Designed miniproteins, single chains, continued (2). Designs and how they scored, part 11

Each design is a single chain, and the fold is of that chain. pLDDT is the mean over its residues in the fold that is shown.

## One batch from the design tools (miniprotein)

Design m4350
Fold by ESMFold2-Fast:
Order: sequence, then structure tokens, then C-alpha cells
Structure m4350 (fold): chain A 77 residues (1-77)
Amino acid sequence: DLSEEEKERMEREVLEAARAAGVSEEEAGNPQTLSEERLKRLLQAVARSPDPAVREAARKAAELASKKYGVEIELPE
């Protein structure tokens, strides 16, 4: 389980990535409302995070999205 401080750091990293991807903070907080294109952009931006825990979370989220929506989300290495 993540500590509260680790959760806050991860949330900040995700919000930074969301801004880079052109996704609003409100949309990033409600990923179910995101279009597939916006979700892909958000996940690709999060995968570029310097935090390895954030990158791992993005990879897992991309895998779940691919299974749920039948779309393949390619993440940068």
C-alpha cells in the first residue's frame, strides 16, 4: 500500500503529465469520461514520468484499458 505522501507525489506526477498531454486536471481525475484518444495521450505522457512507480502504474493502466476497450496503447520505452 502506498503511503499518503507517496500518493500525493504520484498524483502530482500524473497531473504534470496530464498538462503535457493536453488533458485537464478534472478529466485526469475522472478517466472514465476521457475519450480513447485522450486516455492514450495521458497514459503516454505518464509513461514518460521520471518516477518509476508512476511509469509502472501507467503501464498497468494501459494494459487494463487495452483489455476493456479492445484498443492497443503503445507506450514509449
Scores: mean pLDDT 66

Design m4351
Fold by ESMFold2-Fast:
Structure m4351 (fold): chain A 81 residues (1-81)
Amino acid sequence: MSPEEAFAKAVESLPPEVQEKLEELARQAEAALAAGDYEKALEYTKKLLDLVIENAPEELKEAVKAFGEEFLAKFREVVAA
């Protein structure tokens, strides 16, 4: 299973309350990006990824963590360029 597929599956397996909080964090990250507040956008993105990792099934945690680390590295490159 690819890291991206594992992340998607983990998100789908989250309880509705956790999914709602994840959507809220995603919206806050997008709003921060639109405002040019890359530090705040990165903070919300980290919180979102941590929430998914914390609530993911044990068998998916390592793949979700790998995806998150790769995503954050790419995000930092894009916003720094």
Scores: mean pLDDT 79

Design m4352
Fold by ESMFold2-Fast:
Structure m4352 (fold): chain A 115 residues (1-115)
Amino acid sequence: EPKPPPGAKLLVRVTVEAAGGYFRARLRFYNKKGEFVGEIDLEARAGERAEAVVYLNVEKPSDIRVERTELEWSPAPIRVRVEVKAAPGLPAPSKEEVDELTRRIHAALAPEVVE
């Protein structure tokens, strides 16, 4: 786990396991005002696992907007895992807040095309 920078409020970790094809995606995160607060880049070849971690200066996970800006995906199953937690020393966000950001990240990474 990377050391948190000053002002970090949340840690977001995204893991993608690519079962049968190449996967690449870039996710950009924005605050309630539409200001850029962080990005992750995920790239995995068939049979590989990619992990990206970002610290965000946003206290409420539900205030974060997620945009996918790049996607290359062979039609093959992927497994996505998302972890959202407070930066060290800060109070944990509620389950509802964590679940909403997790849902948005899954929606951004699960394109409308079938597996």
Scores: mean pLDDT 79

Design m4353
Fold by ESMFold2-Fast:
Structure m4353 (fold): chain A 65 residues (1-65)
Amino acid sequence: MEKIERDILEGMLRMAASVSGFRVEWRDGVAVVTRRTEDEEIYRKGKELIEKLAKKLGVKVEFVD
């Protein structure tokens, strides 16, 4: 993936994760997504949103909580 495309995709994923109560950190080409919310419904919806966006953008994500 070209650097500029990757930087844009990283920014979009970080923004979506932040709004959904998650933190994103990139490690070795993988987006490590950390849970920041204690609300189970927000967690479920946010995780689904991030997974859908990651699949659409062609990036690998790993969830930790």
Scores: mean pLDDT 72

Design m4354
Fold by ESMFold2-Fast:
Structure m4354 (fold): chain A 74 residues (1-74)
Amino acid sequence: MASLEEVKKYALELAQKEFPGQKLELVSVHELPDGHILVEIRLLDQNKILYLLLKEVDGKLELVSKLILDAPPP
């Protein structure tokens, strides 16, 4: 299974590639019961949250899906 640091690096690299030049903040990483990994990244310039659903295949991380939602009110 990929380390937490590998998951964080992979997720931030994906977010940076999709949203070049935007300020990103890693909010959380959750391992789901089915072995998927959910990563939450805040898009600071848009006040939105990017959700990345990842899966490990043959020791490598791959993107399953992504979702963007408005950040919750303060």
Scores: mean pLDDT 79

Design m4355
Fold by ESMFold2-Fast:
Formats: structure tokens, C-alpha cells, sequence
Structure m4355 (fold): chain A 75 residues (1-75)
């Protein structure tokens, strides 16, 4: 299993590469597989911090829209 720190580092690398689809896929996998609510809350906080630091508001909106669309499709 990836540690929370390793997962955040991988998300950061994908965001720096502007691989929004890769970042969405990794974030979704983490949300769907992590069963510890405290770990999940910390992961979500760190991921949102990286989005805010690395992406423009327009890029951040596009990433969040793709994440929401993918999440709803996984019903």
C-alpha cells in the first residue's frame, strides 16, 4: 500500500505534469479504497492544498469537475 505521503507526492507529480486525468484516477482510487476516516480526511486536505498551490482556478475547477463526474459514474 502507498503511504499517505507517497500518495500525495504522486498526486503532486501528476499535477506538475498537468496530467489531470491521471491525478483524478489516483485521487478516486484513494477515496474509494481508504477505510480510515482520519487518514482520508488528512489525504483530502493535503490533496486540496496541492491543487490550490499548483493549479490555476480554471485548472482546479476542471480537475474537480472531472473527479465529480468520474465518482458519479462509479455507482
Amino acid sequence: MLSPEELVAQVRALLEARDLDGAVALILEAILTEKDEEVLQELQKQIFQEIAALLSPEEARALLARLGERYLALQ
Scores: mean pLDDT 79

Design m4356
Fold by ESMFold2-Fast:
Structure m4356 (fold): chain A 65 residues (1-65)
Amino acid sequence: GRAIIRPAVDRFGEAAAEAARLARERGLTASPTSEGIELVGDREAAEAAAQELVDRGLAAGYTVV
């Protein structure tokens, strides 16, 4: 699965660092893109990680592709 995370305003660095940490922990790949941060791997794990970033105020939202 794939999720594109839209970082919260002025929090791109924090969002990117936490996305990378969650990716390492959960066997996902985190990559910066023009749209934000892309998480690739297991669908359930990618969506859960994206939702956690939103719940923690590090992301404004995400889209599952």
Scores: mean pLDDT 84

Design m4357
Fold by ESMFold2-Fast:
Structure m4357 (fold): chain A 96 residues (1-96)
Amino acid sequence: MLSREEQRQYLEEFQSFIDEIKRDPRFAFLQPVIEEEEKRKEEYSKKVYPREEVDSVLTMGRTVIERRDELEMSKEDLEQLVRQVMEIKYSLEGKL
């Protein structure tokens, strides 16, 4: 089980990822996906994710931001990643 300190650190990292996506005009097409997922936060707050899955999604998010100029991910893969980030973010918020 994640400690409250680890949950806060993950939450901060996921929030940073979403803020970077919202700021970058290249990712403007993800804004409607973020808004749709925000409507599902109550549903997501009831979910539990293993540490391995949380770490995997966070690592993928960091890679997208760090390598955005070299990124070969499809729009569908980026939309799926944003949905996974939002789902885990609200799951973690619901436990604090």
Scores: mean pLDDT 80

Design m4358
Fold by ESMFold2-Fast:
Structure m4358 (fold): chain A 55 residues (1-55)
Amino acid sequence: MILSEKEMIDKIVNSKPLPEDPEEREKYLAEQKKKAVESHSKRTLQELLDKVINE
């Protein structure tokens, strides 16, 4: 794994300003967290597949 879920979320939060509205802020963070988890899982599976195919 290249980054933990927490590290990816922290990076996203620090790189962009959070919405000032509490509801939008919660929605934004939840959406970014979901995207980070999905991207991380997909990348991990791709790396495993590439290793198996290369062997």
Scores: mean pLDDT 63

Design m4359
Fold by ESMFold2-Fast:
Structure m4359 (fold): chain A 85 residues (1-85)
Amino acid sequence: SGYERFRKLLKENTNEKEKEELKEEIEKQKKEALEILEKEGNELEKKGVETSAELLLAAINEEDKEKIEELEKELKKLAEEIEKL
């Protein structure tokens, strides 16, 4: 998955300054995506954006594996629910 690849790249190639810059970019992209989705009223897509951003931020912050796995499971469930729409 894209998130597993992103986490691997962070571990191998990213210093603290680059991590902070990535966190700012993730928050910016999240905000912009949510503003676009606000007019559509699609709660599953909004939750997908929020959960995706939380997963990326958790990976950057080196949060507990259990937290990352929980976010991955939630994102997978949301993707399956969106496919049913």
Scores: mean pLDDT 70

Design m4360
Fold by ESMFold2-Fast:
Structure m4360 (fold): chain A 108 residues (1-108)
Amino acid sequence: MAEEALKLAEKAIEIAREAIEKSKDPVALAAARSALRGAELAKEAAKTEGISEEAARLALEAAEDALVGAELALEGAETGNINVAIAGAISGAGAEFLGRKALELAKA
């Protein structure tokens, strides 16, 4: 779980950074930034030595949501489809919430 979360988070970070560079509208940009924050939180949690199974599971969920958010933000940026960008923002916000919770549990 933790190793898988780390790999997905790193992929989400790469895609989110590309989405930020390509974003022409504030919604796609906000989605990309949210996905990036979620992915960074998931990565930090997943890198915690002796992480619990519960924290590792939340880090994986955060990394998965961050990846979806990053991919949707990139698609929204490239196509100009605002509905795709909005979906990306929702997934990114979920990733930030779960990533923060994962990191709090990992540090406990």
Scores: mean pLDDT 88

Design m4361
Fold by ESMFold2-Fast:
Structure m4361 (fold): chain A 90 residues (1-90)
Amino acid sequence: SAAEEMKAAVRRTFADLKALFPHVAELIEEGERRLLEAIDAGASLDELMRIIRETVKELSKHLSPEEQLRLLVHFLALGGELYVIDRRAK
């Protein structure tokens, strides 16, 4: 299902982020949990993007400018994957 594909994309992205930024792993895990719960609740793509944006904002408080750029690249890739999955589920 589209929901299972989205959850798989979220889990892959957040596993990579935890490996890259172990010092903020707890905040990464909170963001992952929020996204997985929202997907299971049938949240819209706009709501998922809002949760991603809030997660980026919170994590950025604890990261250097170079780490923030790496974080942003990963979340932009995730956002693109979620968009494609959403459009295929017509």
Scores: mean pLDDT 89

Design m4362
Fold by ESMFold2-Fast:
Structure m4362 (fold): chain A 62 residues (1-62)
Amino acid sequence: KEQLKENIKKFMEELSKYYDPETIKRYEEEILKALDETQEGAVDVAREKLSEFIEKLEKELK
């Protein structure tokens, strides 16, 4: 769980170089909160949220 959070933070930091940092921080907080609230399947929850987040960023890029 901790390693997953660290990986998510690093990924979000990289994205903040290309997108609005404030928007990235809000998404990061939302994903991390979901992970903290999830007792089982935290990896699956994070993966789903990251996938949805990437889709939103792709739409913004277009």
Scores: mean pLDDT 70

Design m4363
Fold by ESMFold2-Fast:
Structure m4363 (fold): chain A 78 residues (1-78)
Amino acid sequence: MTLEELKEAVLATFEELKKNKDYSGIATLLESLRKLGLDDLAEELEKNLDEEELEEVKKAGEELKKKNEEQAKRLAEE
């Protein structure tokens, strides 16, 4: 896959998540892009969010971190 094809796929995924108001999905997508070193693309996606949507994505990201911490503790105990 070319970098251009990857960017198009990411943008399509982002638009679908935004349409569905899946802010946790958007938060996960942005985190994945940053882990891959695609910070420029993550920044472009954030610019496509209004202030209210960006706040919801931030909240969803914090909730995902809490859930992942809780699930990691459960896996360690089970």
Scores: mean pLDDT 77

Design m4364
Fold by ESMFold2-Fast:
Structure m4364 (fold): chain A 75 residues (1-75)
Amino acid sequence: AAEEVIQKVAEALGAITDPAEREKALPYLLKAVRAAMDGNYEEAIKYLEKALSLVTDPAAKEKLQEAINIAREAA
């Protein structure tokens, strides 16, 4: 579960085309990854939802939504 969340976050980060959005989302994505690694999926979801609100690229949004769905299933 944590590994799957991390993979989707990596895919989302790679799909963000705007460097400014990537820079703004990165700290929340790193916090989400850390929370998932700690088994704290409720906290991971909160940070993933924050990152989702900061990106406009449809592909990045899709990968972040997939990460959120995986985290919800694991919680």
Scores: mean pLDDT 84

Design m4365
Fold by ESMFold2-Fast:
Formats: structure tokens, C-alpha cells, sequence
Structure m4365 (fold): chain A 84 residues (1-84)
């Protein structure tokens, strides 16, 4: 199911980035800036991931996901985030 999440997302500052996490028992995530610095990280259990984007958050980011499904299989995905 992680392959259904897009590899690149473009959205505007002042919106909320929502990544659906249906079908997963646990999702670990890290948000990185364009220089590879970790800005935020967390873990959720079967919940959608919501990241609010303020007007000052214009730029390029990478969202790293590590998702564990109901059968214990682990999937990793990086999503390129473009905020305009």
C-alpha cells in the first residue's frame, strides 16, 4: 500500500499535508530540509499523518516514512515535498 503514496507532492504554504496511513499498524516518519537536517520526527499507530505548512515554510523538503503493515512487513519510502 505504501507504493500508492506519491513520490513527489507539491502544495502551497498555509495548507496541511495529509498522508493517509490506512493498512499500517505503525508509521515512523522524519521530515528533512533540503540540506538533510531533521526538522521533525515522530511515530503514529494506524493514523493519518498531518503536517501544517505555514507561509514561512516555502521550500523543498524530504519526508521519510517507515511503515509496518498488519503482517509485520516493513516498507520504506521517501517523498519529495515542494512548498510554494
Amino acid sequence: AIEKIPKEITLYAGTVLIIPMEGFKKVEWELLDENGNVLAKGSTTGKALGIPLLEEDVGKYTLRLKATDKDGKVYEKEIKINVK
Scores: mean pLDDT 74

Design m4366
Fold by ESMFold2-Fast:
Structure m4366 (fold): chain A 67 residues (1-67)
Amino acid sequence: SAAEAERERKLREAEEVERQMRENAKMLRDAGAKSTPSVGAALDQAADNSEARGKAIRARAVAEAEA
């Protein structure tokens, strides 16, 4: 149905956002490893936040698809 196609599209979009957030987190950690300790700590925290947001977005999309 159109509703099922829409749910599948939103799930795929959420999966892609999570993937992009994980890729951004890797880039931030790589940059942090090459920086001063204080900058590295800030970038590591930003990377953790990026991963958490990606997971939350996907979890929300899954919950909406199951409703």
Scores: mean pLDDT 87

Design m4367
Fold by ESMFold2-Fast:
Structure m4367 (fold): chain A 68 residues (1-68)
Amino acid sequence: MAEAHAERLRAKAERDAPIVAEQFGPETAQRVRDAYLRAAEELLKGADPAEVTHRATQEAADIVREAM
């Protein structure tokens, strides 16, 4: 169910954001949160859960890598 996958991504965003903020600052944390929240919105619009989750994870990793 798309709503369940979207809720998991939103939960991950809220769980991971404080950790990213402590290490890389609030702006990097917000970018990571936005990536997962955007992916959750795509899931609600009928996107493939595996593809969207993979893309969101890669985007978040790239954001963190750019902050290093």
Scores: mean pLDDT 80

Design m4368
Fold by ESMFold2-Fast:
Structure m4368 (fold): chain A 91 residues (1-91)
Amino acid sequence: SFALETAETLERAARNVEEAAREGDELAAEVAASLGMMALSIAAKHSEDEEVREVAREALERVAALVDARDYRGAARTLEETARRLREIAE
């Protein structure tokens, strides 16, 4: 399902952001977070499920704000939490 595919992408993005943040690599963290944000943007615009669109839209706004604040660990956590929510919707 599209929700599960999105969740898998967010899980990978979250891991990459967390690894980059742990190493102090801000550029790598920004790149990884941007890939997660792209997946959220696609889900918010193109998912047929209204709940998936709403969850993705809320998460996109939050991740963008956290990245702007350079809170990469917060961004990784939000991506991971959003992936869990999308998996629950897909059940």
Scores: mean pLDDT 89

Design m4369
Fold by ESMFold2-Fast:
Structure m4369 (fold): chain A 63 residues (1-63)
Amino acid sequence: MIVYSKTEKTTFVVPPPPTAGSVARHFGGKVLGRPEDAPLRVGETVQVEKDGKIIDVEVIKLL
């Protein structure tokens, strides 16, 4: 899937499966507010905590 980081102002390609845990793993952090196996849809926002920082990520496209 393609995601946009609102915090970093850039796009990333996250490998399957299209889940919150896959986004967190790509950034090397932990999912906030959702289970790791939660499926993602286009337009959804995921928050990832890494080293005490929160990264906001929006799903732009599922591949």
Scores: mean pLDDT 80

Design m4370
Fold by ESMFold2-Fast:
Structure m4370 (fold): chain A 89 residues (1-89)
Amino acid sequence: SEVEEHLQKAVDAAVEGNLLLAEYHLQGALLLATAGLDDKEALRAAVEVLDEAIRRLRESGSRHPAAQELLEKLEEARREAERELEELE
């Protein structure tokens, strides 16, 4: 639930044009989701968090530059995490 709360706050901040606050809450969600996990489990959890953040940002339909910038960053981070995860499988 704290992961979900951070994800929603990240999306809300990005839609309002506050990229710094959005990144803060995204990092909070990632830290909470991955804490105490091994490398493979942490990467899987990170991919799930990134996928959910991307989904929510796309569903928001925001045309704000901050939301678009965050979406691009999330899509790149998701691709890198997926690549690393596949190498560990």
Scores: mean pLDDT 86

Design m4371
Fold by ESMFold2-Fast:
Structure m4371 (fold): chain A 76 residues (1-76)
Amino acid sequence: AGQKLAEAIRKLASQMTNPEAQALLLEAAEAAEKGDFETAIALVREAMLAETGSEAWAEYAAAQVRELWEELKREE
């Protein structure tokens, strides 16, 4: 679960234009690989807020990462 989630987060990082958002997403990917999914979700929210300036988009991205994690967890 964590490896596939980390891959999805790294792909998202490659689409960011803000270097701080990219760095936060790479930290989120490492947290996901370590099984710290709460930290990964929090870092994705922070990264999207840095990239977009929108709390709504940050919350949406965090919810999508949580949904993906729950799906991947059921596959293992």
Scores: mean pLDDT 79

Design m4372
Fold by ESMFold2-Fast:
Structure m4372 (fold): chain A 87 residues (1-87)
Amino acid sequence: SSHLVRVEMELGALQTSLAAMRHVAEKEGDEERAQEYEELFDRVSEIIETLRSDPSKVPEMIEETIRETKDPLARRSLENTLRTVKE
């Protein structure tokens, strides 16, 4: 549906941002931050795959990811996506 396409677009935009933030952290020598962004990127990829196979599980996955996310920009992006999913 057009609704699920919007959710996938929002998650894809977050993936792009996380990849950029990881690259910046790597260039600055911040290996811990780069690893955190890489792990969150992998989690978002898992959510996108779940959206295509069992979309009913996606809200719970996003809520769990928000609870574990420390980065404020990534957290806000996930909260906005959760609102879209629940529409």
Scores: mean pLDDT 85

Design m4373
Fold by ESMFold2-Fast:
Structure m4373 (fold): chain A 83 residues (1-83)
Amino acid sequence: MPEVVKKVLDFWSSLFGLDLYDKEVLKALLSKRIGATLGVFKEKEDAQTVADYLKEELGVETEIVEEEINGIKGYAVRIVGVP
């Protein structure tokens, strides 16, 4: 698993009090958050790595958009669809 994906899953697992390394738990969370963003990354490549992980492992459709959330500028991974 790429380092950036680990950091995202650790952060979100802590934030939601869930084990998001469990793919079924992660998929269930994302299914309730269609249209929302998972986070904002400074580097587009980091956002793409997270998007690729979600697509390859879960079949989750995402888009990468330039956004500013709570004063942080970067690339956001927006949830488009969950199978």
Scores: mean pLDDT 79

Design m4374
Fold by ESMFold2-Fast:
Order: C-alpha cells, then sequence, then structure tokens
Structure m4374 (fold): chain A 113 residues (1-113)
C-alpha cells in the first residue's frame, strides 16, 4: 500500500540521518553533505526500482551492491582529499556499509510481507 511505502521511506530517512550524524564526527561539513546527497540518491534509486520498476529481490540486491560500491569509492576520494587517517577512513566506510545494509534489510522485509 501507499501507506506502507511512506513508512518504508521514513525509516530509510532515519537510517540516513543516523549515518550522517556519525560521519559528521569524522568528516568536514562539505564532505558530509556530499555523502548525504549520495545516500539519499541511492535510497531514491532503490525505492524507484521497488515501486515503479517492480524489481525482483535479486535485482534490488544487485542494485544495492552497485550503489554501495559507488558510495565507498566516493568515500575513498574524500578520504584522500581530507588526508584522513586509515582508522578514520575505515570508520567512515563502515558507517556507509552499515547504512546501506540496514536500508536493504528494510526493503527485503517489505518484499517478504
Amino acid sequence: SSEEILELIDKIHEIIYEAVDELSKILSKESVDKIKELLEKAAEELITALVEKKASLEEIEKLAKELTEKLLKKMEEIADEEKLSEEQKEKAKEIIKKAMEEILKLIKEFLEK
């Protein structure tokens, strides 16, 4: 239903906001805003695939993997630009991975209803 889709979107936004808060402890405001925009775009692409394209679970999982890899590549670029320590870079990458895994879990739970 449209109500269940709206609930899914709200929960996804909550995951993104939590990831952004954690990243703000490691990254500059400018870099956090860039990653936030990319996370929001990734979520939009996953929701569009789910709702408009009627993608299968396997297609959603493949898309989520591709979007996660793009986000991690962007994080590597930001880490190089900001001269982050290896520890800071790995923490930032882990925050992004966790956020994408939690988003995918919500979408899977929605599809299994």
Scores: mean pLDDT 88

Design m4375
Fold by ESMFold2-Fast:
Structure m4375 (fold): chain A 99 residues (1-99)
Amino acid sequence: MTKEDLKKLLEEAKKNKNEEAAKEYELALEYLEDPEGTRERLLASLSEEARELLEEALNNPDAAEELEKRAEELLKAGKMSKEELRLIRILLLMDRLEA
């Protein structure tokens, strides 16, 4: 998929009031244009607890089961949103693509 394809899909999603699809296409375009700046922007949007979980995951890639349990507990406690968990997963994917 090219950057031009993503721009077209984004405009169509905006015309159709599909906010979910528009957000995904905007994020993909930002990542392609400025991976580091996009990463820093997403990090700044996370709560302290979400940032701590992300750092733990980045430092312990083999501890996936323990990190998943911690994520569930934070969600149940209302200390992290499902949207923040989604952003953490995106940031982890971006980190792995650079490695």
Scores: mean pLDDT 74

Design m4376
Fold by ESMFold2-Fast:
Structure m4376 (fold): chain A 95 residues (1-95)
Amino acid sequence: SILESLERAGEHLAGGFRNLARKDPVKGAKWTLEKAKELESGPAHEQMQEAARLAEELAAKAAAGTVTDEELEELVERISELIREAFRILGEAAE
């Protein structure tokens, strides 16, 4: 189904973000901002706006050298969850 396909896409994208952000938080944040722009219109816009806000926060803190390992993991998991939720919403709206 379209829902199942978009849920799988969301899991794939969230996993890719998580792997990238753990290695390079600034690149992970940039990637998330690009994805948020692609999805800025439509039913998941609120989730993607929040993901973008958290990604900007991650980029700023990482660039300043102020992010702790715990804060990095919290931001990474929150952004990953928002990406998964956005793709679930897109799938449900497409049914």
Scores: mean pLDDT 84

Design m4377
Fold by ESMFold2-Fast:
Structure m4377 (fold): chain A 76 residues (1-76)
Amino acid sequence: MSPAQQLAAQLQALIADLEANADTITLDQFKAKAQQIQDLVGQLHAAGMPQSQLQALVQQAMAALKKAVENLKKRE
């Protein structure tokens, strides 16, 4: 597998984990996962992932982060 494919799989796994745990995730866990997502997006860009594929992953990540933030605010 290419490095970009491996990084994309890691990003997709983080997005899925964030979505699955959006209702139970703590603020500290959210911050850690948001940072990991940002780091992986940067690495995917550096690895030469096509912009269309990277944009799709970024949109998925943003949607998952927004859902987690909204659930965190409801629990505060």
Scores: mean pLDDT 81

Design m4378
Fold by ESMFold2-Fast:
Structure m4378 (fold): chain A 71 residues (1-71)
Amino acid sequence: APSSAARAAAEALGRAYGMDAAAVEAAQTHITNGEAHAVAGTSPQQSAGLARAMAAGPSGGASAAYNLGRA
């Protein structure tokens, strides 16, 4: 389940890149669960690595979440 920390990170990404609410929620789920569905073709380990990167800071993670939520 998405955590409060993941929500805060996803909301920070959304503010930085003007993501809509659906994209923010997708990023939150991806950050917390390493959810492969949010990153098509990635393994759980790759998704976890990306989730850590997204949680670590808005600039690096924002690019990844923006591409996943809007690309």
Scores: mean pLDDT 52

Design m4379
Fold by ESMFold2-Fast:
Structure m4379 (fold): chain A 65 residues (1-65)
Amino acid sequence: MAEAERQKALERSQQLMDKSQQEGAVTLAAAEAIEADPSALEVLYAQDKELGGAARMALASRRAA
């Protein structure tokens, strides 16, 4: 159940990395995924701490209004 969801999230993150390979596009996609599913942040951090940090910061900036 939860494991299947986490595996899907990991595969999705990996696919985005492979296709876009970096930059704002990947960071924006990560932030949107976290907005839809907060648990995705934990998965993203496990894969790429820098990307996870950047996504968190982008999300915080958007909510700071």
Scores: mean pLDDT 64

Design m4380
Fold by ESMFold2-Fast:
Structure m4380 (fold): chain A 85 residues (1-85)
Amino acid sequence: SEAYRARMAALEPRLRALEAEYEASTDPEERARLLREMARLVLGAMAEAARAEGRVEHLKRLLELGVEKAEPLVAAVAREELERL
């Protein structure tokens, strides 16, 4: 998806900053918060791109798969995005 690639490119500096905070943190709760924030940015960009390209049904299937198959923190974010649809 061109729209997704463009959105991810725009988010790259912020994602790099969050990743640096994640690597610097020794607190499991802070690491979980940062991981969830990164997941929200990535899944949010995916959702915006899918809406812009009229691929909402494809997005729903991917988010449902994320809820079922992703690790718990990412699955929770996928559920939030699915509920927002």
Scores: mean pLDDT 81

Design m4381
Fold by ESMFold2-Fast:
Structure m4381 (fold): chain A 60 residues (1-60)
Amino acid sequence: MEERKKLLERKIEILKKNVEFYKQLLADPSLTPEFKAWLQRMIDALEKNIEILEKELEKL
């Protein structure tokens, strides 16, 4: 259980870093509206995955 818990914690940390990266990209004023919409969908999907993994972590 502990090894699995550490693996989940590492996955959550990586996903959170990816969210920060995409949020930084959204700050670029040169981006097209279509690309901004895609980035927002990616952020939303990653945040949903983080929530699922955090829920799994709490069960351990």
Scores: mean pLDDT 83

Design m4382
Fold by ESMFold2-Fast:
Formats: C-alpha cells, sequence, structure tokens
Structure m4382 (fold): chain A 87 residues (1-87)
C-alpha cells in the first residue's frame, strides 16, 4: 500500500541520518541530506496535508539545528509522528 511504502521510506530516511551521525559527518552534510529527503517526502505525500505540515515544521527545525545529534532527534520525532498518522 501507499502507507506501507511511505513507512519504508521514513524508516530508510531515519536509518541514513543515524548512519551519517555515527560516521561523524558534519552537521552541514547531515542537514543537506535531511532537507533533500524531507522535500522528496513532501512531494511523495502531497495528498496528506497533516503529514506535509509536519514535514515543513521539521525542515524549519533542521535549518536551526546546531549539531548532528539535534538533526537526528528532529528526524526521529518527525518519523515517529508521521508513522502514527499513517497507521
Amino acid sequence: SRAEEAIELLDAFLEEVERMVEEGKSVEEIKKYALSALEFLEAFLRDDPEVVELLREAKERIKKAESPEEVLEIVRETVEKIKELLS
């Protein structure tokens, strides 16, 4: 289903951000990846306005994040909230 496909994409997004943090990538590199992934997810889930709002809020929070761990926490929270809406 579209919901199952979206959940798999969200899990892959979180896993990649976790991997980048563990590999010691810079906050700038992690932000660049996360913002691109969120834009892709926003386009993919355009028909769900509540999900789009959460993704846009996450983008603004990530832009202001000062550390890799802060970006990871924002992504983790956002993925969890969207998965709850899709369930």
Scores: mean pLDDT 88

Design m4383
Fold by ESMFold2-Fast:
Structure m4383 (fold): chain A 93 residues (1-93)
Amino acid sequence: GDRLAEEAVRVGREALELAKEALERVERGEVGRETLNKAIAAALKGIGAEFLAELALKKGGDRELAEEGLRLGREAIEIAMEALRLLDEKLDG
């Protein structure tokens, strides 16, 4: 219930921070392994936040927190995928 919704928000916030850091690094021309690892970690944490949020909703947890966790996870995945797209473009020349 509520602990799952709270964890979804926590993981979602961490995912969003990593996704934004990865995007900023790619935009600065930092296309190395560390930037790739941050983008991948952000996407995986975003997926985790969505999973925890959906599980919280199914178990009748805090709906507002679960919806926030879902929103944060989805936003993190979108930004992480954009960072990966830009990284791929910069590596291909």
Scores: mean pLDDT 88

Design m4384
Fold by ESMFold2-Fast:
Structure m4384 (fold): chain A 70 residues (1-70)
Amino acid sequence: MLRATLTVETRDEQTAKQVVESLERLGKQPGVEVLSLEVSKENGVYTVRAVLAVEYPGAEDTEVELHERE
């Protein structure tokens, strides 16, 4: 099982919304589970944080952290 933490920071509300929708769609796929999904807005910046669990046959347990900013 692969665990990934994704943090997206953007000043664009539409981008933040699209990221949330994409993550929710991923959580509906077999072998993908959204363990946590948080959205916050501070000082005009939207922060989307997600923790995903991915079923990957033959993989070692691995933590992956992804950062995006627009």
Scores: mean pLDDT 73

